# Designed miniproteins, single chains, continued (5), part 102

Each design is a single chain, and the fold is of that chain. pLDDT is the mean over its residues in the fold that is shown.

## One batch from the design tools (miniprotein)

Design m19539
Fold by ESMFold2-Fast:
Parts: C-alpha cells; structure tokens; sequence
Structure m19539 (fold): chain A 98 residues (1-98)
C-alpha cells in the first residue's frame, strides 16, 4: 500500500535526488547513469512506504558501493559518486537531528 508522503518527506527526497543528479551530471557512461537512477528509484520506493530516512540511507550506501565498483575502471565517476553519497549522508544526518 502506497502512503502519501508528507511535505517534509517529499522535500528530503527532492533534495537527495537533486544532489545525486547534479553530482553525477558529467558521468557519460550509460551503465553508471542507469545504476544511479536505480538507486534513486529505491529511495522513492522507501519514501512511498513512509520510510524516507531509510530510502536516503539506501541511496547513500548504494552510491558508495557504485563508487567502489568503478574506482579502477572510471575513477572520475567514482569520485563524483562518493561526493554525492557524502552530501546525501549529511542531508540524512541533519534530517535525523530535527
């Protein structure tokens, strides 16, 4: 059953998605882009279940896993994925403190 997200939950999801997309916008590898979109969709799914904080954790962890996966084959993309994960982790920490 899909739960209607609160305005606060939608704002957190929007900022996390914006961060992921802006930090990865220069990545031209379609496989990496598709995997980033997959991590965003997981966070959307969690948010629709009323679990936005878990969704943000899964997104950040998934982006760090992608950074590790591509560190040797695409180190520039790996650094951008790591930066995106860090900013989402900071957003999550701030949201959990409120």
Amino acid sequence: MIIEPSEKELKLLREAVKTALEKTKSIKDPEIVARVVGRILVAVGYTLEGRVLEGLREMAEGLRELAEKYKDTNPEAAEKLKEAAKEIEELLAKAEAE
Scores: mean pLDDT 82

Design m19540
Fold by ESMFold2-Fast:
Formats: sequence, C-alpha cells, structure tokens
Structure m19540 (fold): chain A 86 residues (1-86)
Amino acid sequence: MLEEALEAVRKAIQAVENGDLDKAIEYARKASELARKAGLVEAQYLFDRAISLLEALKNGIGDEVTKQAALDDLREAERLIEEALA
C-alpha cells in the first residue's frame, strides 16, 4: 500500500510539472486514498489540499503561486510516505 502511494504521488508531481492537471488530480486522489487506508493522516491532509489547489487551477482559479503550493504539498506528502517506509 505505501509503495503504491509513493508511486502515485511521484506520478502526480510529474503530471503537474507536465501541465496534465487531470492526471495530477487522478494520481493525487489515489495517493490520498492509500494514505487514508495506511493511517497517514498528515499525508492525507496534504493530498486533499493539493487536490483542491489542482482543481482550482483546472477551473482557471489561481496562478503560479497556486501551482507551487500544490507541488509543495505533494512533495511534503512524498517525504512523509518515504519516512513511513524507512
């Protein structure tokens, strides 16, 4: 489960960097569900916040600051999952 969450968050980050917001949201939602099942409450919160920011960007609300905030949330969640796997 956590290895799958790590793969999902990495794919979400790559999708954001490539401008594919639909794929980024899809992978972030998968990562959020896997984090929830694993009891990683802080990582789940970060994914849910990133999803909200990515949805705002998809709807034309927000800018480069919003995109950077979503990336920062995804990267912090990635760190928490890596720490849980260590």
Scores: mean pLDDT 88

Design m19541
Fold by ESMFold2-Fast:
Structure m19541 (fold): chain A 76 residues (1-76)
Amino acid sequence: SAEQRRREERLRKLQEFSEALRKAVEEGDAERVREILEQAAAFDPLIADILLAMLRLEIFVHEHTPEVIEAVDEMS
């Protein structure tokens, strides 16, 4: 169905963006974190919201560089 294909497309994009975001966070690259979130928001605001929620949870559970924390706070 068209609905199933849209769901599969969203899941694929979410996986692609989350993978890129994970690497940027591990590297402490705040600019890349911002770029990835902006690209995700441009593609689908729901995907960006999910990624941002995942990052907020990650920051709540683990220590991260101040620059990455500031980038997430600005985009929240």
Scores: mean pLDDT 77

Design m19542
Fold by ESMFold2-Fast:
Structure m19542 (fold): chain A 92 residues (1-92)
Amino acid sequence: MEKRRQELLEKGERLLKEGEEMRELLAIVSTGTVPEELREKVHELGHELLDYHKEEAAKDPSVASLPLSEIALRLIEEKLSRGEELIKLGLS
């Protein structure tokens, strides 16, 4: 039981960190000024968003018409919400 709680906390913390980092990168992109040092990370983010968009559109065709900005917010929300839920389960 203790090991399962640790695994939930670790997974939850990882998802929260991923969601926060993605949100920060999107905020930087939204300013219209991306530092050269972050261009590779922004490129990787773009690939992750396109893959996520394709997966979600395959499940629900209405998602195919959503702009990438909305897809990005959706992915961030899923990571943050799932991460927080896992942490709450691990603390329970």
Scores: mean pLDDT 80

Design m19543
Fold by ESMFold2-Fast:
Formats: structure tokens, C-alpha cells, sequence
Structure m19543 (fold): chain A 94 residues (1-94)
């Protein structure tokens, strides 16, 4: 079971990191084009990075658990994903 969970987490984390790099590149390209990002747009980009980093590892693990019919991996990934979403919601409300 552990290897499926580890592969899912690693794959999702790598995907999250690539998405964050893509957002950083997009911001840099906009800056070079003379497009100024306001504080609201910058805050939304940081929020999107946080969502990717906190959710994609567990979403990937959930997908691998589904592919291999591993109920334990699916349950762990789903519970951790729900907890991550609740933590993000609390941070945004405070």
C-alpha cells in the first residue's frame, strides 16, 4: 500500500511545483511586458500556489488509489485532501 501512496504524493508534489514555476514565469513575463500586477492579483497568485502545493499531492494519491483499487490509499488521500481544504478555508477567513 505504502508504495502507491508514496508514488501518488511524489507525482502530485512534482506537478504542484511545476504549476508554481509556471505562475512565477507568467508573472515575470508580464513584468517584462510592462504589465503591473496589483496587490489583489498578487494575493490571488499566492493563494493559487498554496492550493496547488497543499492539494495536488493528495489528489494524485487519490487517483493512484482509484487506479489500483487500493481503498486504504483512497481513504487516506481523501481525508488529507479534505483537511487541507479546511485549513486553507480557515486561513482565508482569518
Amino acid sequence: GDKILEQGLATGYAAAKLRVIGLDIDEELKRKQGIELDEEEKKEIEKEKLYYLKTLPYLSALKLGEKYNNEEVKKIAEEKLKQALEDIEKELKE
Scores: mean pLDDT 84

Design m19544
Fold by ESMFold2-Fast:
Structure m19544 (fold): chain A 78 residues (1-78)
Amino acid sequence: SKAEELLQKIANAPPEEQIALLEQLHSEKSTLSPEMQKILDAKMAEVEKHKDDAEAITKQALALAEALIAELEKQRAK
């Protein structure tokens, strides 16, 4: 799915591309499961809190990708 593709890109992208990919994932939010949307919303709020700290933003972006991938795996396992 597009969300899985974006998550893989975020995990492997350089820091300057991670923010753009997260914005793209956020724009596709309606295609995510309710559980993934909840994780995305919570983590985006944390990113907004640290928006002036590039290192903190990068760390939060990676943590968000990891959390969303883990939730996707749980949803597939049922």
Scores: mean pLDDT 69

Design m19545
Fold by ESMFold2-Fast:
Structure m19545 (fold): chain A 74 residues (1-74)
Amino acid sequence: MLEAEITAALARMGATVTRRSLSKIKDPQERALMEQIRDLYERAAERAERGDLESAEKLLAEAIEVSKQLKKLQ
């Protein structure tokens, strides 16, 4: 299903970007939020790859909310 394939690809990209950013973060609070974002993207990709688009979308929404919290700390 095209929607699931796109969702999985976007989630995998999000996980890759957050993993790269972790090595540059020194603040423990910011690091914890970035690790949470990475884990949410990885879980979203796994759900989308299984065809569970509803769960994938919920996990991506959670990643966006955590990203807003991280941005407020910067």
Scores: mean pLDDT 82

Design m19546
Fold by ESMFold2-Fast:
Structure m19546 (fold): chain A 70 residues (1-70)
Amino acid sequence: MSLEEARRQRDLAFFERLKKHPEFRELIKKVYPDFDLDKPVTEEDYDAILKAMTEEEFRELFDLADKYFS
């Protein structure tokens, strides 16, 4: 539980930073079009987005995070 919570908090922070990048915004609009990218991401919103993503879309997300934060 502790490690899962820490990972989620880190991922939420990355989502907030990634929202400034057009490639990330396009990915989220494709995966979860009902999500308002201009509002803060909650843990529940994050879970809903992850459930909507395919494994390939997750890899694209990780590639974007690596590209912008490496």
Scores: mean pLDDT 73

Design m19547
Fold by ESMFold2-Fast:
Structure m19547 (fold): chain A 61 residues (1-61)
Amino acid sequence: SSEEARLEEAVALVLAWALRNGLDLAAERDKLFTLGLSLFPEADPEALRAALERGIDAALA
C-alpha cells in the first residue's frame, strides 16, 4: 500500500479508539489533528487533516 493508504488506516484506528472512549469526533476535530501530528510526525499535515476529515465524516454518516 502507498504511504497515504497507511495513513488512512492509522487514522481509522485512532478514530475507532476515540469512539470507544466516548470522544465526540466533531467537537474534538482539532485535538484529534494535533494528536495525529504527534503520532505521525512524518506525515504531510494537509494529507493528515484530509484523512481525518474523511474518517470523521464516514464515522458520523
Scores: mean pLDDT 80

Design m19548
Fold by ESMFold2-Fast:
Structure m19548 (fold): chain A 82 residues (1-82)
Amino acid sequence: SMEEAYKKIEEAVEKALKEALEEGKSKDSALAVGAIAGAEVALKYGMKEHAIQLAQLGIKYAERAGDEELKKKAEELLEKAK
């Protein structure tokens, strides 16, 4: 269901964000990791518009963090979601 898909996206974002912070990543890197995880789950459930929005957030936070690898991963997800 759509409700189940939203819950899975939220759980993926929260889990990835918490794990990144626990690993000592910056707030911006952790937000990028969370957004990327959410985009991957949104894409898996065919929620392309949500995947695009989350991938764009991933790019934004990766740029703020200066993390070119995270930015590239978010850009690849954005391309897949289009």
Scores: mean pLDDT 89

Design m19549
Fold by ESMFold2-Fast:
Parts: sequence; C-alpha cells; structure tokens
Structure m19549 (fold): chain A 76 residues (1-76)
Amino acid sequence: MKSVEERLKKFIEKNGDTKENRLKAAPALAAALLAEEMKANGEDLGEQDAATEAELVAEIQRRAEEIRAEIEKEEE
C-alpha cells in the first residue's frame, strides 16, 4: 500500500508536481486505497469473482472522482 503511494510520488517527482499529474494519479491511488481497505477487512482485491470485480471497478472510479474533486478544492 504505502509502497504504491511512494511509487506514485516518484512518478510525480520525475514528471513534475503538476495538477495534471496529480489528477492522472487519482485512479491508481483510489485502487491502492481500496485494496488496503479490503485487506484490512480480510478480503483480497485480486481474488474476487467477475460480478464483484465489476463493482470494485465502479468503486475505484467513484473514489478517483472524489480524489480529483479534493485536488481541485485544494486550489480554492
């Protein structure tokens, strides 16, 4: 989990700390946060059936939108 976030920080550092790069990282960060939450609940993101996988993809997209909204809000 934290290692994934550190990789995202390195990507931003390498490509520049811009709002666009932060927004591009949002889906990956959302997926990492969901994976950590599922692991804490004793579930494995990679071991779900097809129906649950589709729901998890939708949840990742929803969380990514929330992260993008928060990034936008930080500039106001």
Scores: mean pLDDT 66

Design m19550
Fold by ESMFold2-Fast:
Structure m19550 (fold): chain A 97 residues (1-97)
Amino acid sequence: GKAEKAIEEAERSARGAAEAVERARGPSGVTGAGIAGIGASAGALIAKRQGGEEAGERAAEAAKRGAEEGVERARGEDGKLGAELAKKSAEAGVEAV
């Protein structure tokens, strides 16, 4: 249903944001991390509205997994720190909802 799509979107958005931050330089990395958090919050909220509390919790878990995968893919790059910040921002954004 729509809740499942929102959960997948939350995970994909968090992973994509973390990967994008890996390519960012200096200030761009901080901006990317902030965007990851906002995207994760939006995804979780949409999932909650479509499937209730359980769907929201599943979206939160999916967003955290996506962010973790993004950080893993960025390992060994100059953007590793930015990717880690993106992961934490996504986790914090999801926790806020």
Scores: mean pLDDT 62

Design m19551
Fold by ESMFold2-Fast:
Structure m19551 (fold): chain A 70 residues (1-70)
Amino acid sequence: ENVEIDASEEEVNEYIESLEEELKKEKDKETRIDLKALIESLKLVKENPSIPVSEISEKAKKIVEELKKE
C-alpha cells in the first residue's frame, strides 16, 4: 500500500524532538527500542520524503534487532 506523509519538515522535527524527550524519561527497554526505531524512521522521511516505506521499515527493523540483542 502507498503511504504518504503529509507533514512539513518543521512538524516532523517537532515530533522527533517530542519522541526524544519521551525516550529520555522512558525506563522500559522495549518501549525505548520502539521509540528509537520510530525516531530514526522519521529522520529518514525528513531527509527524503519520497523514500519507499520498505526502506524505512528495513532500517527500523535493523535498529530494533540490534538494540534487542544488546
Scores: mean pLDDT 72

Design m19552
Fold by ESMFold2-Fast:
Structure m19552 (fold): chain A 77 residues (1-77)
Amino acid sequence: MSLEEQIEQMLEGTRRLAELLMAHSPTPEAAVRAVLAKTREEIRALAEEAAPQIGEKKAQELIERADRTLEEILREL
């Protein structure tokens, strides 16, 4: 699996988990924000670790794209 595919799967899983938390959590807003923050940190760490292999520019592009998707998830909830 490529790093891009791994990040896309993490974002898709996060979207699904956020939807479940909005429906079922006693504190949906706090739970969603915590999950989004965790995913953002994990993606940033993965991209930073991969930067020596894929280049700083591509690592930064992956982080920025992921951040945009996470903001979209939050906005749509």
Scores: mean pLDDT 84

Design m19553
Fold by ESMFold2-Fast:
Parts: structure tokens; sequence; C-alpha cells
Structure m19553 (fold): chain A 58 residues (1-58)
């Protein structure tokens, strides 16, 4: 599975429940983590937490 497919899947999932700002930040976080060699499951979990944190600050 490509990194871009994981990012696209995260966007579709989060767009239903989060603001566009939170989704965009989470996507960037996921791309950065995957590029740094973080395991896919951990990168996705971290990106979801980032989306939640951004949403709480709004």
Amino acid sequence: MSDQQLVDQLEKELSKTHSQEAVDVAKDSLRTALSAGVPQDKAIEAAKKVADDVQEQE
C-alpha cells in the first residue's frame, strides 16, 4: 500500500467528523511520519490524535 493511499484514506475518514483544518494538519503529520520510517499503524494513530488535538484548539 502506498503512503498516498494511506493519506487519502485518513482524509476520507476524518473529513466526516473533523474540520478541514484538522484534516489538513493530520494529513501533513501522517506524511511526515511515514517519510521518517514510522510504522504505518503508529503513524495513522498519531495523525488521528493530531486531528483531535487541532479540533479541541478550535
Scores: mean pLDDT 80

Design m19554
Fold by ESMFold2-Fast:
Structure m19554 (fold): chain A 65 residues (1-65)
Amino acid sequence: DIRDYIVPTLGGPDLTPEEREALLHAPDAAAAVELLRRVLARSTDPKQRAVIQEAIDALEAELVP
């Protein structure tokens, strides 16, 4: 379930409420990755960047069989 990979990012300060909602309702892993990449691009906190990158890596693994 891709939501298990998303949940660790939801507690971070870098996501707006609108981005959290969009991420929870992402239609697939590719949509979730695109949203998280936008958040990562503007994130400056090393800990949050690591959490977001880990989620991206896990979601990208779900895009291949």
Scores: mean pLDDT 77

Design m19555
Fold by ESMFold2-Fast:
Structure m19555 (fold): chain A 86 residues (1-86)
Amino acid sequence: SEQRAASIFTGAAITAIGAETEVRLAVRYLRDREEIERTVERALEEVRRALERAREAARTLGVSEDGVRLVERAARRAIETAEEAL
């Protein structure tokens, strides 16, 4: 289903963008290193799950990898932001 695939890819991309935003806000506003580290750990796990959902959707629904690439780009930005925060 094209609509199902689009929904999954969009949701996964939004999750990755949200994770990047959470890390940026944590670095800007939090002063406790442990709180920043917990935010980074949670964000990385959210990104990992989002990538897994996108890749699984491409496989099971037999759709184009373009949606996976969109999620991978958002995930890469989130991961880079998280790595810079530590």
Scores: mean pLDDT 84

Design m19556
Fold by ESMFold2-Fast:
Structure m19556 (fold): chain A 86 residues (1-86)
Amino acid sequence: HMLEFKPRTEAEARYNRLMKEAFEAIQKKDLEKLKETLDEIGRLVAEHPELRERAVYDLRSLGIFAKNLGYPEFAKLLEEKADELR
């Protein structure tokens, strides 16, 4: 699934940046960077609860992407973060 690339608010702009960083961390197989980025996403969603449903959906989509790449540790981390936000 595609990430949102046309932000309407500052919070959406920050969200899009963090989701892009998460996607790039998966592609680079950088688990530590993914952990850091997921923590930032969690903080942003706590500040902006309107992003919660979108974040759960996007994180689950990234989890499927990670599974398709054969990165089970990345998929687990993404699924756990999505479950925390739900």
Scores: mean pLDDT 84

Design m19557
Fold by ESMFold2-Fast:
Structure m19557 (fold): chain A 90 residues (1-90)
Amino acid sequence: STPEEREKEIEELANKAIDKLLANPNVSEEGKKEIEKLRENATKEEKLALAAMQAAANGDERKALEYALEYAKLKGDEEAVAEIEKVLAE
């Protein structure tokens, strides 16, 4: 896949995650306003986290772990990186 195709996939998964969060009746009105801001203002890290959540919800565990790994690397979370890489190596 091209980098452009991957960026588009991350964007589409992140938007689906936002849509699901907004459809949740247990989310407060203030929470919904904050979630809506993510649609336009999400950082690359936030988009990766949302894409990982949506991939997991879709049953694509490997894809969810791959996006979670990239997120952990961007955050410098060495413990999370090691743990996710161990699972992916199996």
Scores: mean pLDDT 82

Design m19558
Fold by ESMFold2-Fast:
Structure m19558 (fold): chain A 70 residues (1-70)
Amino acid sequence: SMISQVTEITIPVPSNHPLIMGMNIQLIKAAKNAKKVTFISVSSSDLSTVEYLIEVAKKYSSVEEIIIDG
Protein backbone atom coordinates (compact mmCIF):
# COMPACT_ATOMS: atom_id res chain seq x y z
CA SER A 1 0.00 0.00 0.00
CA MET A 2 1.18 3.55 -0.81
CA ILE A 3 0.24 4.67 2.73
CA SER A 4 2.80 2.25 4.28
CA GLN A 5 5.55 4.16 2.41
CA VAL A 6 4.82 7.59 3.94
CA THR A 7 7.10 8.95 6.69
CA GLU A 8 4.86 11.87 7.77
CA ILE A 9 1.08 12.09 8.26
CA THR A 10 -1.16 15.03 9.14
CA ILE A 11 -4.48 14.36 10.89
CA PRO A 12 -7.26 16.95 11.22
CA VAL A 13 -9.02 16.32 14.54
CA PRO A 14 -12.80 16.69 14.19
CA SER A 15 -14.68 17.21 17.43
CA ASN A 16 -16.72 14.08 18.25
CA HIS A 17 -17.20 12.32 14.87
CA PRO A 18 -16.89 8.51 15.41
CA LEU A 19 -16.75 7.73 11.66
CA ILE A 20 -13.89 10.17 11.03
CA MET A 21 -12.13 8.94 14.20
CA GLY A 22 -12.35 5.39 12.82
CA MET A 23 -10.87 6.57 9.52
CA ASN A 24 -8.02 8.34 11.36
CA ILE A 25 -7.26 5.18 13.36
CA GLN A 26 -7.09 3.14 10.12
CA LEU A 27 -4.82 5.76 8.50
CA ILE A 28 -2.44 5.65 11.49
CA LYS A 29 -2.37 1.83 11.45
CA ALA A 30 -1.70 1.78 7.67
CA ALA A 31 1.13 4.35 7.92
CA LYS A 32 3.49 1.84 9.61
CA ASN A 33 6.64 3.75 8.57
CA ALA A 34 5.39 7.15 9.78
CA LYS A 35 8.10 8.93 11.81
CA LYS A 36 6.14 12.16 12.34
CA VAL A 37 2.46 12.69 13.13
CA THR A 38 0.92 16.19 13.16
CA PHE A 39 -2.54 16.80 14.64
CA ILE A 40 -4.14 20.02 13.36
CA SER A 41 -7.25 21.99 14.35
CA VAL A 42 -7.02 20.71 17.94
CA SER A 43 -9.27 22.39 20.50
CA SER A 44 -9.36 21.75 24.27
CA SER A 45 -12.47 19.54 23.76
CA ASP A 46 -10.41 17.30 21.41
CA LEU A 47 -7.55 16.55 23.85
CA SER A 48 -8.87 13.12 24.95
CA THR A 49 -9.28 12.12 21.27
CA VAL A 50 -5.73 13.32 20.49
CA GLU A 51 -4.34 11.40 23.50
CA TYR A 52 -6.00 8.21 22.24
CA LEU A 53 -4.73 8.72 18.68
CA ILE A 54 -1.20 9.32 20.04
CA GLU A 55 -1.39 5.94 21.83
CA VAL A 56 -2.55 4.29 18.56
CA ALA A 57 0.33 5.94 16.65
CA LYS A 58 2.93 4.78 19.19
CA LYS A 59 1.51 1.24 19.18
CA TYR A 60 1.12 0.72 15.41
CA SER A 61 3.74 2.98 13.76
CA SER A 62 7.42 3.88 14.17
CA VAL A 63 6.52 7.43 15.21
CA GLU A 64 9.34 9.49 16.74
CA GLU A 65 7.82 13.00 16.63
CA ILE A 66 4.29 14.14 17.53
CA ILE A 67 3.13 17.70 16.87
CA ILE A 68 -0.13 19.15 18.19
CA ASP A 69 -1.26 22.34 16.42
CA GLY A 70 -4.31 24.00 17.89
Scores: mean pLDDT 73

Design m19559
Fold by ESMFold2-Fast:
Structure m19559 (fold): chain A 71 residues (1-71)
Amino acid sequence: SEEEKAYIKKLLEAIKEKFDEILRTGSVERAKRFAESVEKLLNELAQKYPELKDEIEKFVKEIRDRVEAAA
């Protein structure tokens, strides 16, 4: 499970980096669409890895808050 946790953390870092790039170089609309796709993916991961649910939920909230702040 440590290996799975490391994988998920690495995935979250990659998502955050891509989100930041889109938000800075793209439109807020593109960032919103990306956030919606990411929320769907992360909710599926939270179902598959219940032990990471809290960490994933916090990340989803962070992305949502950043989209709202940019709008």
Scores: mean pLDDT 80

Design m19560
Fold by ESMFold2-Fast:
Structure m19560 (fold): chain A 72 residues (1-72)
Amino acid sequence: MPLDVLEVAEAVAELLEEEGKLEAARRVRQAAKDNIDDPDALERAVLQELVRAVGFERAVEIAARAGKRVKE
């Protein structure tokens, strides 16, 4: 599995924890774990949990910040 996808999922969970959304962070990590053998399914599951937790607009912002954190 590509390291980048799993690292982005972890960065998303960390950003949710920084906002006090501990249950949402747990769900994102679980979605990544449940789909660890399929990168496309992992990305979709993580994005679905993120949108569910914070809504579409905020999900886009958090995903962008997570991607930048991983590219450092």
Scores: mean pLDDT 79

Design m19561
Fold by ESMFold2-Fast:
Parts: sequence; structure tokens; C-alpha cells
Structure m19561 (fold): chain A 54 residues (1-54)
Amino acid sequence: MRKKTMSYVEGTLFLGADLTPDQSRKFGSRAMKAFLEGNYEEALKIRDEADALL
């Protein structure tokens, strides 16, 4: 995996939020999937959801 697939860790870093381990796994994975599909709208919504849960 190079440029097309972001790692779960990179997804979590993109969120820029202090998430619990469970939330990090859920939102990080979803954000990574959104990047994989090129769905930046979805990625932004995921980040907003994570931020709202803080």
C-alpha cells in the first residue's frame, strides 16, 4: 500500500481529535475508507462527528 491506501493511523491523525481507542478505531477506519474511495465529503463528515463526540 503506497499512495492509494491510507493506514488506520493516518486516518486517525487526519481526524485531529482526542478520541478513545474504540472511537479511534471506528472513525479512523471509516476515514481511511473514505480516502480510499476519494470521498473527501465523507471523510470530513467523519471528522466532524468525531469532533462533536469530544
Scores: mean pLDDT 64

Design m19562
Fold by ESMFold2-Fast:
Structure m19562 (fold): chain A 61 residues (1-61)
Amino acid sequence: SSIDRLRALFVALLEAELPSLSPAAAERVKGLIDRLRAATSEAEIQAVLAEASALFAEERA
């Protein structure tokens, strides 16, 4: 399904960011990856991505 492809894509994108993050940020992102894997709707995926965007803005500021 489209939702399965979106989950797989964004899980891979978040996993790719892990090596460049602090240990604390990496643990937060791992939690977001777990939430993405459990997501069953686009709204759930969107909520996780909004949280990830805020986290990455904080880390890269």
Scores: mean pLDDT 83

Design m19563
Fold by ESMFold2-Fast:
Structure m19563 (fold): chain A 103 residues (1-103)
Amino acid sequence: MEAVEEARKRGERAAEEAREAGGADVTVSGAKGTRSATVLGIAGGQAAREIPGLRVTVDGGTTTVSGARSGEDAQRAAELLGKGAVDAARLSGVAPEVEVRPR
């Protein structure tokens, strides 16, 4: 399934960028429909539970995880959000964007 494959590649790229940044905020945007937005929010919440000091913000179809202070934590947050993007793509047929902002 092409959208799922694209979401997986976007997540892998974001995880690498987050690791290299040594600390980053990770944003997933472009969720289509409430189910896809909910899945991204759940993924952000999982990252905040697994990694101390992370904060999750959900605004419509956009989920942001902020506060990762190491490349390892930023990579893990991006991996979890990337998994959420794959699940969202399975539901909607549209791959969300995954963006990394160095801290």
Scores: mean pLDDT 84

Design m19564
Fold by ESMFold2-Fast:
Structure m19564 (fold): chain A 82 residues (1-82)
Amino acid sequence: MSAPVHFVVAQARQELQAYKQDGFAKPVEDQARALFGLCQQLCSNADERNEAVQAIIQLAKDELGDKAGDFEAALLKVVASN
């Protein structure tokens, strides 16, 4: 994993854990947009952004349980719209 992708993964894990602790109070689309924004800010090319997005999807499966599918769908929609 590249250094930018590693930093995205570390930050995304903390933010997904906070999202779970807050009982998913934020709309899932806003959470997905925030994490994709992190990928855009820290990753300089499309390959790194794609790697970071896939890593975030895997983190969501690990952290969000039954909410992971909703988050993945929202994140992929955000990616497709940018």
Scores: mean pLDDT 84

Design m19565
Fold by ESMFold2-Fast:
Structure m19565 (fold): chain A 60 residues (1-60)
Amino acid sequence: DKFIEELIKKYNLPESKREEIKERYEEAFEGMKNAGFPPELAEKWAELIVELDLEGEVLA
């Protein structure tokens, strides 16, 4: 929740993007857990993946 809220503010995204970002984060987190990462590390990697994806979209 806090992470998604901060990304929306940082990249000045419309509120319609909130649910999409949340789904991306949850998918990345589950993917990292399924790959054998501990939950705490999976959480951090999911945050990085989502942030890099958004940064790529904003910079394109």
Scores: mean pLDDT 77

Design m19566
Fold by ESMFold2-Fast:
Structure m19566 (fold): chain A 90 residues (1-90)
Amino acid sequence: RLEEIAQELSRELGIPLETAERLVRARELLLRVAHEELARGAPLDEALRRAVERALEEGVKPETLRRLAEILAEEGLESGERILRILEEL
């Protein structure tokens, strides 16, 4: 299922499949960690900061996170803009 999403993203954005796969995996990780932190009562900014830190610790490249955050911001998602600010502070 994630491989299918990566294929669609690769086609839509005109990027290599490997790049799309990294973006999909990074998004899944960020959503999982942010959801866990929000469920514990963390504010959105704190949840997103911890999600970004966890992704970096697990070997996601800063460039991948910036690209993902740019896509989210272009879609009008506030989380994208917040992630970009967090990455500038790290």
Scores: mean pLDDT 80

Design m19567
Fold by ESMFold2-Fast:
Structure m19567 (fold): chain A 68 residues (1-68)
Amino acid sequence: MEKGKEFEERRRQFLAQLEADAAAGKDVTEMGERAKRYLDELQREMRNPEFRKDRIAYGEKKLEEKKK
């Protein structure tokens, strides 16, 4: 549960920073390097079976709630 919240918060922060950087006219190359680091970290976390299972279950639950 805690790891799932940290992941969502990190994703939200990443998107907010990406939008702020784009608005500031930052180089897309720098943004690409930052995105690559984020994806590498995400892939590492997804290798954990428990994290992957929890992430999928959370996503499915949120998707179902979203439809209502």
Scores: mean pLDDT 66

Design m19568
Fold by ESMFold2-Fast:
Structure m19568 (fold): chain A 76 residues (1-76)
Amino acid sequence: EEIDKLIQELADAVAAAQPTEEQLRLFVGFVKAALDGNKEEARKKLDELVAQLESQGRTDEAARVREIGEKLLEAV
């Protein structure tokens, strides 16, 4: 329940940022790694996604993605 809600919130936040194909792959890779218990790889994908969103001037969306992503990592 909690994990499913966080994944949905993260998906909504990423969609709001108008992601590129590469950013969508980073999002999918993050969720997969987090659910597999590979927190190191998940953190790496999250960092890359946030950095790309910030580089595109999507600072508020990047901050939201980071916040929800960190909550998901703590929940798994």
Scores: mean pLDDT 84

Design m19569
Fold by ESMFold2-Fast:
Structure m19569 (fold): chain A 91 residues (1-91)
Amino acid sequence: MSLPEALEKAASVARQQGDEALAARLEEAAEVLRGKSLAEQAAYLSSPEGQLLLRDVGIRDGVLSIKVALGLSSEEEVQPFRDALVLMEQL
C-alpha cells in the first residue's frame, strides 16, 4: 500500500468517526503526495504541516488501539492509521 492510499483510507475512517477536520487534512496530504517520489514524500513530512500530520496520525492510532483493547472500536478502524504511520516512519 502506498502512503497516499493509506492516508485516503485513514481519512474515510476519520470522517466516519465525525472528525471532518482530520479527514480533510488526510485527504489534502494524500493529494499532495500522489505521484511523488519517496524523497519528495520525506520532504513533505519534514514540513510543519507534515510533522503535525504525523503527530495527529500517531495519536489517533494510539487512542484507537486502546479503544480496540476495551472493545469500543475495531481493528478495521485502527488499521488505516497504523498503515499510514508505519509508511510515514519509513521515510
Scores: mean pLDDT 85

Design m19570
Fold by ESMFold2-Fast:
Structure m19570 (fold): chain A 100 residues (1-100)
Amino acid sequence: QEKLLRLIGLTLRIIGLMEELETTTDVEEKIKLIKEIKELCKELVELAEETGELELAIKILNNAIKTLEKVLEKTTDPELKKLCKEAIEELKKLIEKLEK
């Protein structure tokens, strides 16, 4: 199905952005990457609900949370800390919605 291919494409893109986030040293670039990861994770959840690929979506969201937690531990920037905390909480709520 076309939706399944789009879901796979989104998972690969999210993984790529998480890798960039871990390697990027620029705070402004990290902020942009976190915002993009968050929005793509929301799209992934919608597609997972439509395709039934809930376990895959939960796995990707948990990996994104772990990546954000690593960024949060290493950063001293207050804006980046706030954004990471907000993104982690938002992704956790998405997982709760999928798991019930």
Scores: mean pLDDT 87

Design m19571
Fold by ESMFold2-Fast:
Order: C-alpha cells, then sequence, then structure tokens
Structure m19571 (fold): chain A 91 residues (1-91)
C-alpha cells in the first residue's frame, strides 16, 4: 500500500511538472486500485516492475488528455488508460 501511494504521488508530480496536467482524486483512486491488484496478482514483482506498469498508464493518461484538449486527468481517463495497458500486458 505505501509503495503504491508513493508511485501514484510520483506519477501526479510528473504529470504536473513535465506536462502541466492535474489528476482528479477519483483518477488517483482508480490508479491505486489497479496497482494494488497488480501486486496481488504478481506478489514477486519488484518496485521497478510496478513503476514500469505505472509509467505505461501515465503515458496513456497523458495521451488521452492531449487528444481531449484537457488539462485534467479524470476518473474515466484513468479507467481508459488502465484498460489499454491491461490489453498490452495480455499480448
Amino acid sequence: MELVEKIVEDIEKYLEGALGLTMSEEAKEVLKEFLTEFLKENPDAEEEDLRLVAHKVLEEMARIAEEKGTKEVTKEDAEEAIKKVKEELEK
């Protein structure tokens, strides 16, 4: 849990600092739930693996916000990004 919270904070800071995008509280919650589920399914995963998956979600959230012309990542944007990352992980 603490590791997941730190990774979500790092993602939020990167989106704000590098891309000028904010995350809604609901979007952060969705990302935390996804990363927590990932750890439950992959109990041998290292922090590096979790950060790699989180970064893929970050890239998709940024792409969706850019396509929409918005400066905020919403719950729906986070859910769409996670869905795409899950599809890529299944390949």
Scores: mean pLDDT 82

Design m19572
Fold by ESMFold2-Fast:
Structure m19572 (fold): chain A 81 residues (1-81)
Amino acid sequence: SSLVERGEELYEQALSARYQGDGDTYEKLLKEAIELFKKADPLLAAGVLSDEGLRLRVDYGDKEKAKKLFEEARKLAEESK
């Protein structure tokens, strides 16, 4: 639970950075949050990766980066079975 709580703190900070226009801090903190989620709750990590993939596809049209994130999310979800 402490790893999930730390990951959630980093994720909230990442979202705040994004809404303030700080994309570099967003990407850094998002990656740190995902790594903590992968260790403690892989399904939560898969959900966050899927949300980021959707954002990159919808907001930036970056289908290739979105595809890689969706593939990583799928693998994490399958490994959790």
Scores: mean pLDDT 86

Design m19573
Fold by ESMFold2-Fast:
Structure m19573 (fold): chain A 102 residues (1-102)
Amino acid sequence: MEELRRATEEVARLAEEAARALKAGDRETAERLIERAAEVVARAASSLPEEQRREAIQRMAIAAANAAGKVVSDEEASRLTQAIVRRALARLGVPGLAPAPA
């Protein structure tokens, strides 16, 4: 629980910083911060039993959206949060084994 709390706070901080970078037009810094947030989400989720991973990811996503929303519009905060979650899920191997390319 305390590890998840620290991860949630770190993800919120990174999301807010990414939102500020986007507002400043610094796309490269924003992308780096989004990747760092995704890594934190993936690492925290990996530390939990599989049954708890979805709830943990959802909790961290809500915190990220709320933090980003302080800086950018709700729509932009949602897009930023979706990017973090998508990259975190990719790091966790979800979807699992990709079918072999044709």
Scores: mean pLDDT 80

